# Designed miniproteins, single chains, continued (5): the designs that were tried, part 52

Each design is a single chain, and the fold is of that chain. pLDDT is the mean over its residues in the fold that is shown.

## One batch from the design tools (miniprotein)

Design m17782
Fold by ESMFold2-Fast:
Structure m17782 (fold): chain A 96 residues (1-96)
Amino acid sequence: SAFRDEVEKELEELKQQVDDLEAEINANKSVLSPEFVSNSLKKLEDIKKKLEEIDYLIRYNLDVEFNKKIYEEEVAKIKEELSRLKAELDAEVKKA
């Protein structure tokens, strides 16, 4: 379905955003606090797991209305968390 194609593309983009943030954190590891690095990488790992759970739900649940609702709610939270984490990373790098 068009919805599944859109979801697959957006999930891949979000996975790439997570990988990019992990790479940026690791690249700046020497100027970031160990606590910030540990906490941020843990949050990114949790986001990766949520993205896998969403992908599974969309692929195997045949209730399109239920899938749309879950997708919209969880993806909105993920986007917000990634945006906050990027802002926090940029602020911590700027302080260093």
Scores: mean pLDDT 84

Design m17783
Fold by ESMFold2-Fast:
Structure m17783 (fold): chain A 86 residues (1-86)
Amino acid sequence: DAERARLRARLEALLARIRAQETISPALAEEAIRLVDEAMERFPDDRELLALSREILMEILRKTDDKDLLLRAIGGILRVIGLELD
């Protein structure tokens, strides 16, 4: 699946960018949350994409000072955990 491979590559690239930074810009956090939401909507059973999504959201949770982004990251983490438990 070419679209799955594209999403995986984009998630891996975003995770690497976020990990390299002490703090995260709101624009980068918004981009990452959007991509994670796309991955969960399209491939909810893909354990690899869910694991990457969780790591990205955890990085955002640790590095954002924006309340709305923090709440969205928490919601996303709970969604990933729910999908992983099935």
Scores: mean pLDDT 85

Design m17784
Fold by ESMFold2-Fast:
Structure m17784 (fold): chain A 74 residues (1-74)
Amino acid sequence: SEERRLAEKVAEIGKKVIEDVLNRGGIEAQVEAYKAGIDAVEKESRKLGMSEVTTNYAKLLASVGLADLITKLL
């Protein structure tokens, strides 16, 4: 559906922000990456007029992406 595509697109924006911050390295960067990624999802979803449910789904996708990246970093 359109909503699912929007959520996936916004989650990808959040994931890119997460990756950029994680490249700084360290635990502090992991916490900052989470905050920055969620903020990016909020901002973009607000611009697109996304529903609360769709926005929360995008946040979930971005958060899972962060968890996967952290796990693979050892």
Scores: mean pLDDT 80

Design m17785
Fold by ESMFold2-Fast:
Structure m17785 (fold): chain A 86 residues (1-86)
Amino acid sequence: DEAEKLARIAEGVQQALKDLDEMTENPEAYSEEELVEAARRLLGLVEKYLKELEPYLPQLVAALEKLNEAKPSEELAEIRERLKEL
């Protein structure tokens, strides 16, 4: 059902945002590889469900910006730029 599909997409976005927020609050508990993987998962989710997630793009970009500010890396910056191009 489309309603179930939308609920799963919303759950995935909420979980991804929560994970990124947790990583931003405690970046020392995570490796750069773990942070990049979390950001990559978010990018993949948005690329797959772009139509449904378009209204959330500014919030998702902001979340990645905060993560990159807390623990800067070229890979995180590249993932953010790719998300902005969607």
Scores: mean pLDDT 77

Design m17786
Fold by ESMFold2-Fast:
Structure m17786 (fold): chain A 87 residues (1-87)
Amino acid sequence: SMEEIEKLVEGLLKLMKSMFPDMSEESLEIARETALKVLELVAKGASEEEINKVIEEGKKRLYEVSGDERLAEIVAAVIRREAEAVR
């Protein structure tokens, strides 16, 4: 359900914030939007190609906003791992 997806997203954001305590509100919002879109696609049975496209677009946006390649890579990896876990 949407409520279950929202709870998963909030859990991921708490994890991300624990790993990157100085993560900006703008970066957190990009991470939230990306995670939400990815988990909604997984719930709808979308292709791996579609899911990967959303993750890569989110990673790019996160890097552009944060200037932190490590943060963008790890956040994208956390989202990808969750997508694989809920399949």
Scores: mean pLDDT 87

Design m17787
Fold by ESMFold2-Fast:
Structure m17787 (fold): chain A 90 residues (1-90)
Amino acid sequence: ASLGGEGTLKLAEEMMKEVMENSTIKTKESMEYFKKSSKELVEEYTGGLREIIENMRDSPEEEVIEKLEELKRDVTEKGKKALEEAKAMD
């Protein structure tokens, strides 16, 4: 579906870009930590998406988008925390 994998991946990339835009990570260790944390967040986001698809596969696209937006907020908060931790390593 057009709102499935591609849309979710783009939202995850936009989220990462927003986080990185506000902060420059300078050391390889900080970058590696952030990448690892980001990968874990993407896996969590993907798991949440899978749950939404299973529960709402025949639901209107608008409802699916709302659930995806809620998931994006949760993952975004965790992403900000990961960035702060990475900065502390710089």
Scores: mean pLDDT 68

Design m17788
Fold by ESMFold2-Fast:
Structure m17788 (fold): chain A 80 residues (1-80)
Amino acid sequence: SEEAKQAKEEFLSYAQSFLSKHYHKLSGEKKEELLEFVEELSKIIEENRDLIFTDPEKAVELMKELTKKIKEFEKKLKSL
């Protein structure tokens, strides 16, 4: 439970930092790609919102995977 909460806080902190860093600097097609990515993440979170209560270990794994996806997307944005 505590590990799942910490993983969620870590994910949210990173996601907030990522959006703050990139949202105001992107325009056109790159901004659309960012918005589509945010929608995908939001959908995954909503579909798994009860996971913290039903399977905390899977919740931790999911939050780590989502954090990894954000980092990979950021690398893709920077490689352009």
Scores: mean pLDDT 74

Design m17789
Fold by ESMFold2-Fast:
Parts: C-alpha cells; sequence; structure tokens
Structure m17789 (fold): chain A 73 residues (1-73)
C-alpha cells in the first residue's frame, strides 16, 4: 500500500544520506517520513527517521550559529 511505498522511499533516502552526507537526501527523507506518519503512524521506519532527524537538527543548529555570527558583523 501507500505506507509501504513511502517506507521504501524513506529507506532509499536514508541510505543515500548515510552514503553521501547529502542534505537534499536528508530533506527528502523528512518529506517522505512526514507523509508516512500521516498514512501509517505505527510504521517502525519512523524510529529510523527520528534518529536521522536528530542529526539534521544538530547540523541546522551549527549552520544557525554560523549565520548568527555573520549577521552580528
Amino acid sequence: GKGEELREEAERYSEEYRRTGSREALEKMFEVVRELIEVAPEDPSIKVAQEVGEELRKIGDELDEELAKRKAL
């Protein structure tokens, strides 16, 4: 069903991110996981997405700190 298709897409983007470190792959994974949560909230793939989400949050925090330093100049 649609939930299974979304899970497979999330897994593909997760693999791409782990292989390449691509922020685009990580963002695409979040988009797919958001749809998966709406369609199949009990899917175990959500736990994997939460782990990757924590990594993105840390990356975002580091970028925000750098941007804040530049804005303060």
Scores: mean pLDDT 68

Design m17790
Fold by ESMFold2-Fast:
Structure m17790 (fold): chain A 68 residues (1-68)
Amino acid sequence: LDEAAALRDEEGQRRMADALLELADRTPDEIESSLLRMAAGVLKSSPFDEARYDELVAEARRIAARGL
């Protein structure tokens, strides 16, 4: 369905972090790539800061939508 439910589990958070790092590596925009890597770092940190993660992902999506 949606991987959002996985973000509530440490295992799901680690898997999402790996996916974000792969996406960042393929992202040509430096700012978007940096934000994705920061979001992945938040997912790998303990304790998980969901608010910070959501903020970083939202910002990366805004940049992607603008084609910056």
Scores: mean pLDDT 72

Design m17791
Fold by ESMFold2-Fast:
Structure m17791 (fold): chain A 57 residues (1-57)
Amino acid sequence: DRTQRLRALIERLQTELGLSPAQVGDLVAGRVDAVLARTPAEKHAAIRAAAAEIAAI
């Protein structure tokens, strides 16, 4: 189920990348640029990779 896979990914993003619920919501909605604008540059590669994983689900 896509919903279960997405939930597991969201939990991982919150615990590993320290994203807020609002930032996770933006990533799930495809608003990657909004998340990047409020995140340190060193996390950008991980956030882009996470966005690609979400898009692949």
Scores: mean pLDDT 78

Design m17792
Fold by ESMFold2-Fast:
Structure m17792 (fold): chain A 83 residues (1-83)
Amino acid sequence: MAYLGGPQDSLEAILNFVRLSIEAGADEITVQYRYDTPEAGERAAEAMQKLAEEYGYELETRREGDVLTFTFRSPEYLEKLAA
C-alpha cells in the first residue's frame, strides 16, 4: 500500500514514525489513523497538530469514514511548490 503508517497502527507508533521522518529531513509525510470513537479521532487530530506545530510543519487533515489521513509538509517544501 502507498501510505506510510497504516490505519491498523497505534496512534503512538504513528506519532513516533512522523517524528523520526521529520528528524530524517522528510519534506512530506502521509499517515493514516483509524478511530473507533469521535473522541479517539479528535485526540489523534490534536496530537498530530501539536506535533506539526512543534516542528513547524504544515498539517493537512482529511476524514473519510472512520479513517483520518494526515499530511505533513515542511516550510521549505511549500516554498518550492510556490516557486
Scores: mean pLDDT 76

Design m17793
Fold by ESMFold2-Fast:
Structure m17793 (fold): chain A 97 residues (1-97)
Amino acid sequence: SMKERLDNAKVAIALILLQLKDPEKFEELQKYLKENLSTTKEEVLKLAKEIAKELGISEEELEKYAEAALYLSRNGELEESDTLQEFLEKIKEIVKK
């Protein structure tokens, strides 16, 4: 569903932002999730929103980033050779309009 794709994109973007801003905390989060395999998709989404907020990104801004990522993906504008930073810059250009 569109909601599932949007929620998955929000999680992915929050994790990419965390990896770029705080790679040590990102590694700790990955270890936590591996040890807590009972964590639901809903709980992961909540955690992703909290991480984005701590990084200065509102839930509204995170949704705009996720919508931009889905747009770029559908249009074939995302390349396997893109760095995570280049991926985020493509998203920001769409959000800037």
Scores: mean pLDDT 80

Design m17794
Fold by ESMFold2-Fast:
Structure m17794 (fold): chain A 101 residues (1-101)
Amino acid sequence: MEEYKKQIETELKKAKELIDKAIEAVRSGNREEAISYLREALKELQKMYELALKAGVSQETLDKLRQVADLLRKAIEAVEKGDFEKAIEYLKQAKEVLDSL
């Protein structure tokens, strides 16, 4: 269990850093960079979900990870539509859910 927790903490830190970089890219109007960071954050979340399953974490934790992934996908769609304000809103919500883990 401890080895999986440490790996999850590492991926969690990476996901948060990527979301922060995505927010900055959105604020700067750099759509391509924002989408790139968000897609990378989704990959880190997928890895966290796999580790969480192996660690036998609660269904509540797994549901929160799925909620974050959904919020990141919505943020990508918002960026693609040029709705940067909505993209930032989704990303802030995603960070709040991750902080609750």
Scores: mean pLDDT 84

Design m17795
Fold by ESMFold2-Fast:
Structure m17795 (fold): chain A 87 residues (1-87)
Amino acid sequence: MDPRLEKLLEELLKLAEEKGLPELKRLAELLYTAAELANAYELGIKVLEKAIELLKEGRFEEAKELVERGLELVGKGKFEELKKLVE
């Protein structure tokens, strides 16, 4: 368990709840689990950090799309593509 990844998940879940975005909460929890299972903690951290920034800017659709794409790439083992997404 990576404490930084867990803390970022908690922050994103709180923001998503405050903004009324239940689907983003679900996707973020799935991304956390997938990153943990794939041992892709640093990439998971970067996805969550960027999603939090987008949420703070009011860019809710982009935050959701980023987490959804990150989840897909982690699940498929496409870590090079995921790295490019979060650079």
Scores: mean pLDDT 83

Design m17796
Fold by ESMFold2-Fast:
Structure m17796 (fold): chain A 89 residues (1-89)
Amino acid sequence: SMEETQRLFNHFDKDGDGYISAEELKSMLDSSLSDEQVQRLIDKVDKDGDGKISLEEFVKYFDKDGDGVVTGEEFMEAMTSEIQELLAK
């Protein structure tokens, strides 16, 4: 649901500014990722180039089935795929 998407986003948005930072993402991802690799993840999602992920960018990138919601499962599956891609390079 949209409420689940908002809760998931708010879980990463620890300072409540409406954006997810590289530090916040890294706290929930594989600790083996470098700061540079985390920044590459942000760059893939962040289409406006501000170095942060908005709720709109988050939904557009991680909503793979097009229902307008992102579940924790969809997020983790997409993140695992992106991390594997980054670690392979």
Scores: mean pLDDT 70

Design m17797
Fold by ESMFold2-Fast:
Structure m17797 (fold): chain A 82 residues (1-82)
Amino acid sequence: DIEKIEKLLEEIRKIIKENTDEETYKKFEKILDKIREAIRKNKIVEAKKLLSELNQLLVQNVDEKTYNELKKLLEEIVKLLE
């Protein structure tokens, strides 16, 4: 369900924007845009790889509480990609 994945990506984007500075947010925005494009083009393997890269960047750039919240949303997206 692409609509549900798009909604989860928007929620992730909002949480990152609220919990990072503008420069760090722009870095995350670029990878989120790549994930969205991969999903729209049905490139599931590429989307999963980009989600893994996003997870690594989150560990490095957000606090533990924010990371745990975002990890749950990422896991839901991965499950929806089958």
Scores: mean pLDDT 86

Design m17798
Fold by ESMFold2-Fast:
Structure m17798 (fold): chain A 81 residues (1-81)
Amino acid sequence: SEKVLKVKKALEECKPKSNDQLDFVNCVRSKLGLPPITEDELGDLINNPEFNPNDPNTALFHAIKTYVTTGELTAEDVAGL
């Protein structure tokens, strides 16, 4: 679960540095080597929250929601990252 630990570390490091939800998501994306998203793209993820492990955008959003809700992440939750 090296990938789980990497994602958890990114989430923990970004949480105290983030002023809003978009800043938080883009901070995590940067630490994982993903390009930043726009406010419109974040809105689309919130309004159409379908988990697709082949899409890093939906996969990361799923991982963030799971971690915030449960405090836990599995290898399946980070498979698309």
Scores: mean pLDDT 76

Design m17799
Fold by ESMFold2-Fast:
Formats: structure tokens, C-alpha cells, sequence
Structure m17799 (fold): chain A 91 residues (1-91)
């Protein structure tokens, strides 16, 4: 289910960032889950928007963890979840 893939992606990115992995390493390790999420989108325009959102989430989570900003981390997870669900609903 789409919601399960989104939660797995969000959770895995956060866990890897908290373990001290770089944004590139997080991106590489979460790539299979990201590709599954993208496969749920039927329109190329929505796939590009989702790909940008997934990539941006990795970078922003890495920066939030590096800064020790747990409130921003929680906000990023919530915002990205909602945006990904909206894109899937549009497809």
C-alpha cells in the first residue's frame, strides 16, 4: 500500500540520518523504496515532482539531524508525508 511505502521511506531516512550516514549514503540505501513510491504514480509530471520531494527530504532531514533540530525533523516528516499522499491521490 502507498501509505506503508511512504512511512517506510520516511522512517528509514530519519533512522539512517540519526545513525550518522551522509545524505548520499541515505539516498543510495533508500533508493529501492523511493523507486517503489515513484512506480505508484502514473503521470511523468507527478513522478518528477515526487522524485524532487523525496530527494529534498533526504537532504533536509540530514541537515536537521546535523543541527540537532528535532522539531524541524518532525515538521519535515509531517509535510513530506502529506505532500506524497496528495501526489498519489492525483495519480
Amino acid sequence: KAEELIEEFLKTVVELALKGYSSDEISEKTSPIAEEILSLLKKDELKLEAADLLARFVVEVYEAVKEGNMEKLEELVEETREKLLQLIEKS
Scores: mean pLDDT 87

Design m17800
Fold by ESMFold2-Fast:
Structure m17800 (fold): chain A 117 residues (1-117)
Amino acid sequence: MSADELMKEATRLLAFGRFKEAKKLIEEAIKQGADINLKTKTIYGEMSALSAAARTTADKEGVEVIEFLLKQGADPNLINKTTYGEMTPLEEVLMFDGPYRDEVLDILEKAGAKKRK
């Protein structure tokens, strides 16, 4: 599997909340030179890995993946064409009222995520 194919598959796994499996693929993809900000089609539309993780984070493993992606240079302001329209990772978290929401919001804002209008 190519670097880009590994990143695309990881993003799809993140859209399903499969954080542990996705992290392993992301680590291999980065090692092979994949773009951390690569967008791919998921069940929620076109998303980056960070946006997919932000959308589905419901546990500590998801929080750890978000922190990992940001440390690897993921863009917290990257606009994705989702099933709900154009969304940033911050906006994905704001739409989902789940556990760890406040922790994820704090992490994204400290990484430079900006709330649009």
Scores: mean pLDDT 81

Design m17801
Fold by ESMFold2-Fast:
Structure m17801 (fold): chain A 81 residues (1-81)
Amino acid sequence: MKKGAASVTAKRGEPIEAVLPDELSEKVKKATLIDANGNTYEAEVLKAEVINVDGGKKTRVIVLAKDVPDGSEVTVIVEFE
């Protein structure tokens, strides 16, 4: 099972864009946000796509977690099929 992670600053109620370092998949199994205090938030995946960037392919995901506090530094963890 493929898995990717990226650190981002979250805004409450706004979609979060995360660019994962590897070419993974467009078929997402689940996404989870973890804050600096170890709190976990389930995230809805709005979009997942493989993008071409300078230096190779990466996976771009857009997730939404309404319960994450505004301005929180979070790690977005995405599991793929």
Scores: mean pLDDT 77

Design m17802
Fold by ESMFold2-Fast:
Structure m17802 (fold): chain A 68 residues (1-68)
Amino acid sequence: SRLDRVRANAETAIALLEQIAPHLDPAARARLERLVAELRGALDGDASESTLQRLLNEVGRFLDELAA
């Protein structure tokens, strides 16, 4: 289902964020840790597809800012 795909994307995003965390400055790492906590909370709380997609969009913006 679309929800299953979004949940899988969220799990992949958490894994990616955890891999890059040690390479970031303290401010960026704190923001990353907040995003990971929000994603984990949403997955554990059976959040809606729209909530998970909103968080994934926030992850995308964070990663774009790091690449700039």
Scores: mean pLDDT 88

Design m17803
Fold by ESMFold2-Fast:
Structure m17803 (fold): chain A 104 residues (1-104)
Amino acid sequence: MDEMLKALKAFAKNLAKHYNLPISEEFLNATSVDEAIDALEAQLIAIAERRFDPESAARAKALIRETAARLRAATSVEEMSDHLLELQGALLQLEAEQRARAAA
């Protein structure tokens, strides 16, 4: 449990740095994996709404919610890390697609 919580907090810090946004106090003060997942989901949805166009934001929010559900079902740090890496890759791909549309 503590290792899973640590992995979630590390991911959130890296993501906040990438988007140049502060980490939520709810996330930093989370004492359980479920609290951390709830805080992470809320923060990622807020980032998606701020950084993406409406179409990309809708897709990002769907992926974030699906990943949050998978994280809640995860039984190991490895499984959790795999889900987080898949989400990160998907979000980066959506950013690339949005930039390509803006450049066309």
Scores: mean pLDDT 77

Design m17804
Fold by ESMFold2-Fast:
Structure m17804 (fold): chain A 60 residues (1-60)
Amino acid sequence: NAARVVGHALLIVGKGLEEGKDYSEEARALIRATEQGNFEEAAEIARKVGLDKAAEDILA
């Protein structure tokens, strides 16, 4: 679902903006992993930026 992927990518970008960091590459990597069906990789990207709950949602 494209809306779900966009939502997770926006959470990563938003967290970066809140912390004064650029997480645009991490957001792009999450979209790419999800499009390739690599949900484990997408979840690890979310965890790497500190979004553990988003990672659990990706694997649900």
Scores: mean pLDDT 79

Design m17805
Fold by ESMFold2-Fast:
Formats: sequence, C-alpha cells, structure tokens
Structure m17805 (fold): chain A 74 residues (1-74)
Amino acid sequence: EETAKNAKIDALDIWGLPEEQAEEIGKLAQKTRDEMARVRAEGRAAGLPPQEIVDRVDEVALKFAKEVNEIIKK
C-alpha cells in the first residue's frame, strides 16, 4: 500500500497531524487511488474521450480533498 504509506508520511511530516488522523488519510488515499484506476479502466472500456476520463478522475480527486478536510476537522 505505497500510496497509503506515502500519504501517512506526508500527513505526519508536512501537516503535523496526529498519527490516527494521518493513518486515516493514508487509507483514504489508497482507496482514492484504487477508485481513480477503476474510473480510468471503465472510461476506456466505454470508449470515452480522454478529456472526459480526466474530468471523471478529477471529480474523484476533489472528493478526496473534501474527505481529507473532514478528517482534519475532527
């Protein structure tokens, strides 16, 4: 889970978050990466234009940013 590990390290070192919140963000980052990969695969299978696939991936990234903010707010 390299994405979760990297996000946890960033949260601890860059944002100075408590370990519990950093771990929650790490797990969310892994889930988000998996969802982005799924969205890309589904878009390709459906024959979507590259720009539409990018737009859908960006929506997943925005959702991640909002959920990270809620974790920090706790």
Scores: mean pLDDT 74

Design m17806
Fold by ESMFold2-Fast:
Structure m17806 (fold): chain A 83 residues (1-83)
Amino acid sequence: SGEEILERLRALMKRDGVDKKEADELINFVETLILSGDDELINQLREILEQPDASVQRIKDLLNEYIEKQRKLAAETIAKMLK
């Protein structure tokens, strides 16, 4: 569930010593993604959080990859419309 993902992420951020501002921003971003219903991303987040090598950096890397993928798809859509 989304609540379980957020709980695990908060525990991970506390373990890794993430500051309050960065932690709040990351939580808000993940909550927004959960509300968007992207099951693939939600499953990837859950899988990382369940691994013993889970870290805030791995979560950030996944989210950055997702953002870049969405940015690329948006750019391709815009380019197609301008053609």
Scores: mean pLDDT 80

Design m17807
Fold by ESMFold2-Fast:
Structure m17807 (fold): chain A 72 residues (1-72)
Amino acid sequence: MLELLAKAAEERGLHETAARLREAARRNAGDDLAQAEALAEVGRELDARGDTLLAGMAYIAAGVLRSIAANK
């Protein structure tokens, strides 16, 4: 999830956002809830910048990971 969103951000020229997503994936490896919170944070920042498509993708990914964490 985080790597796919990082690739999408990089393809759109958002290199700092892509780097943050990859860092969050490395720091929170194996922690679905922590990865979901990192995605939600990035989504809020993207939404504030007007990138509603990437923000939407981040929110969806965060919701999926949060659901996985809740079912453990």
Scores: mean pLDDT 78

Design m17808
Fold by ESMFold2-Fast:
Structure m17808 (fold): chain A 59 residues (1-59)
Amino acid sequence: IIITKGSPDEFIELIEKAGGRFVKPVGEQSFLASGNIPEEVIEKIRNDENVIAVIEGEL
């Protein structure tokens, strides 16, 4: 689960380009993604100023 301060669209696109998959919105500014997302991409998203939290689930 990824929680953003604004539109999640740029992070969804980044995840999909990196081999991950958008699953569904969880709220207005949060979404669920899955798949083989590289750790480098997860760290880039986590460190973005427009991201509140990244909650990693089941592998």
Scores: mean pLDDT 72

Design m17809
Fold by ESMFold2-Fast:
Structure m17809 (fold): chain A 114 residues (1-114)
Amino acid sequence: GDPFAPIIERLRRLLEENDLSPEVRQLLEEAIRHLEKRDVAGALQALEEARRLALEEDPLLAAELTRILGELYRVMGNLEGAIRYYEEAARLAPESEVGRESRRLAEELRRELS
């Protein structure tokens, strides 16, 4: 299957289930379009800007976007980058489902690299 399909589905769910600012919404829609074209660099730029905006106002959204960045790095084969983003997502929202899953994913990847 398409390795970006789960990431695109997660971004679509964020758009459907959250009351997002118009700017964040536009950036997530841009990220989806880039991933559909397999333009990972464009998707990373859009997601990093969305995360920057979320970091100031919505820690849970910032954690979810940070986990999605980790998933993109994992798809690219950058496992050290993926671990770093997963650990950051866990720190941003440690008591949330996204934080708990991100911590687990970081621990699993660290074991694979050991």
Scores: mean pLDDT 88

Design m17810
Fold by ESMFold2-Fast:
Structure m17810 (fold): chain A 61 residues (1-61)
Amino acid sequence: SMSDKLDALFQEAVLALAEGRPLEEVLAEARRRMTELGASDELIAGFERALRLVHESLLAR
């Protein structure tokens, strides 16, 4: 399903951030892949906000 694909994409993005990939590269890749899946702009924006919060949490350690 779309939800399963988005969950997998989110897990991949979180791992990339944890491995030290630049936030802007991870966001650009996620945006591209979500657009390919037909995700709405609102879903993409929510996804990007969640990834930014994860990134902030990783930097606060």
Scores: mean pLDDT 85

Design m17811
Fold by ESMFold2-Fast:
Structure m17811 (fold): chain A 72 residues (1-72)
Amino acid sequence: MNKEITKKEYEKMEELLKKGEISKREALARYVSNSILESTKISLEEKAKEGDEVARKLLASELGVSVEEIEK
């Protein structure tokens, strides 16, 4: 299960974020890369279009736009 890898990567990012070594945006980008769709190769955009609310919020954050702009 990919959950174990995601948790390990997330804990590492949390530590770096708490130390102020990375920005919230960098931490979020790392989180998206490691936790979303790790068991599939479906893109974040495809998941957002399928109605995944978490994917929409993360895609909006990555693009620097509002969730409404992604929903259309």
Scores: mean pLDDT 57

Design m17812
Fold by ESMFold2-Fast:
Structure m17812 (fold): chain A 74 residues (1-74)
Amino acid sequence: SARAAALAAEIRESARALLARAREAVDKGDTETLERVLANMEALLSLLEKAGAPADVVAFVREVVEEIRRLLAE
């Protein structure tokens, strides 16, 4: 539906914005903010999987979570 497509687009935009915030936190040495962003993204991923969200949306959010995890591991 058009509403589902719009919601999927909003989730992707929000995930990209959080990833950008995570990268800024790395540049500033703000590990606490980076950990908080990761926790929020992992919680979102869990909720999307539990709700049976479309596979492409779940995959996109999962990729963002993995990228933030890589930033935290450095």
Scores: mean pLDDT 84

Design m17813
Fold by ESMFold2-Fast:
Structure m17813 (fold): chain A 91 residues (1-91)
Amino acid sequence: MKVTLTLTRRDGTVVTGVGESSSSYTMFSAVNLVIIAELDDLAEVRITIEGSDPQEARDLGRELAAALRKLGFDVTVREEGGTVIVTARRA
């Protein structure tokens, strides 16, 4: 699967990273670690998940959404053309 992570910091700086893996666990761990490392400065997080298996993409999106909600973000999850998009912002 392919994951694009876009982080918007409180000062308006935007950082984008892209990762590819056959392992949803590896992608979850990598994305979660980056979010935790940047947490104090984060205003918004956008995660785009593209995979050959729509159910694995949904499962990863749900796990990431749950992690972001625990960190105090308001999170929405949506699907567009087989892509799962997780958007999180501070309330």
Scores: mean pLDDT 84

Design m17814
Fold by ESMFold2-Fast:
Structure m17814 (fold): chain A 55 residues (1-55)
Amino acid sequence: MSTVTINGMPSDVVEEVAKTIPGAKILERTENSVTVEIPSEKLEEFAQKVIEASK
């Protein structure tokens, strides 16, 4: 498992992407950041999906 903090993105977008990744878990949400626990093998896929969803 890897923990990733996404900054500067809508928390709802990050949450939707995390829900598509098996084993992903949202640990914390703030006004401008979301901390997610993700299987290490899915980290790159998650990052790409989050970037694509922000555009």
Scores: mean pLDDT 77

Design m17815
Fold by ESMFold2-Fast:
Structure m17815 (fold): chain A 94 residues (1-94)
Amino acid sequence: MKLTPEQVKILRLIVQSVTGEDLDITPEMTAEEAKKKLTEALEKAMEKGNLTREELVDIVKNVLKGVGLDTSGLTSSMSNEEIAELIIKKILEK
């Protein structure tokens, strides 16, 4: 399933809010490709050592809430891959 331009903007906003850097994704990408890039971006943010999982989840929840998406199911006990998968799922189900 290909991403819409609106879905790409939401993903870029999440990554920019978490990392301070832009996410290189396009509407031509599949959901699986976007999930991989999102997972890699979240892993890089955590490796930089300045964000806890709790802080990362709070940033993601604030962005999703700001764009009118449900934040249920996101917890600090999840892996970066699980967080990325749930974000993609919520964006695609809208």
Scores: mean pLDDT 78

Design m17816
Fold by ESMFold2-Fast:
Structure m17816 (fold): chain A 80 residues (1-80)
Amino acid sequence: MKKKLYEEGKKLYKQGLELIKKGDEYKKKGDNDKAIKLYEKARDLFDKSSELFLKSGDTEGAKKSSDNSFKADKKIAELR
């Protein structure tokens, strides 16, 4: 069970990073609305990833995911 939670957490974390990258691309193009939507989706994925890492016993992965969720939230605030 814990190994599956860890693998799912890693998958969501990687998906969150890809959405941040896409959001940064839209921000560079001046499309702040699309960037915000991508950052919001990334934040939600990092929050879910953090929960899964905690349940799997990976406190470091959970902290890293939570830190990235907070960074995504800051990016959203900067564009509003």
Scores: mean pLDDT 87

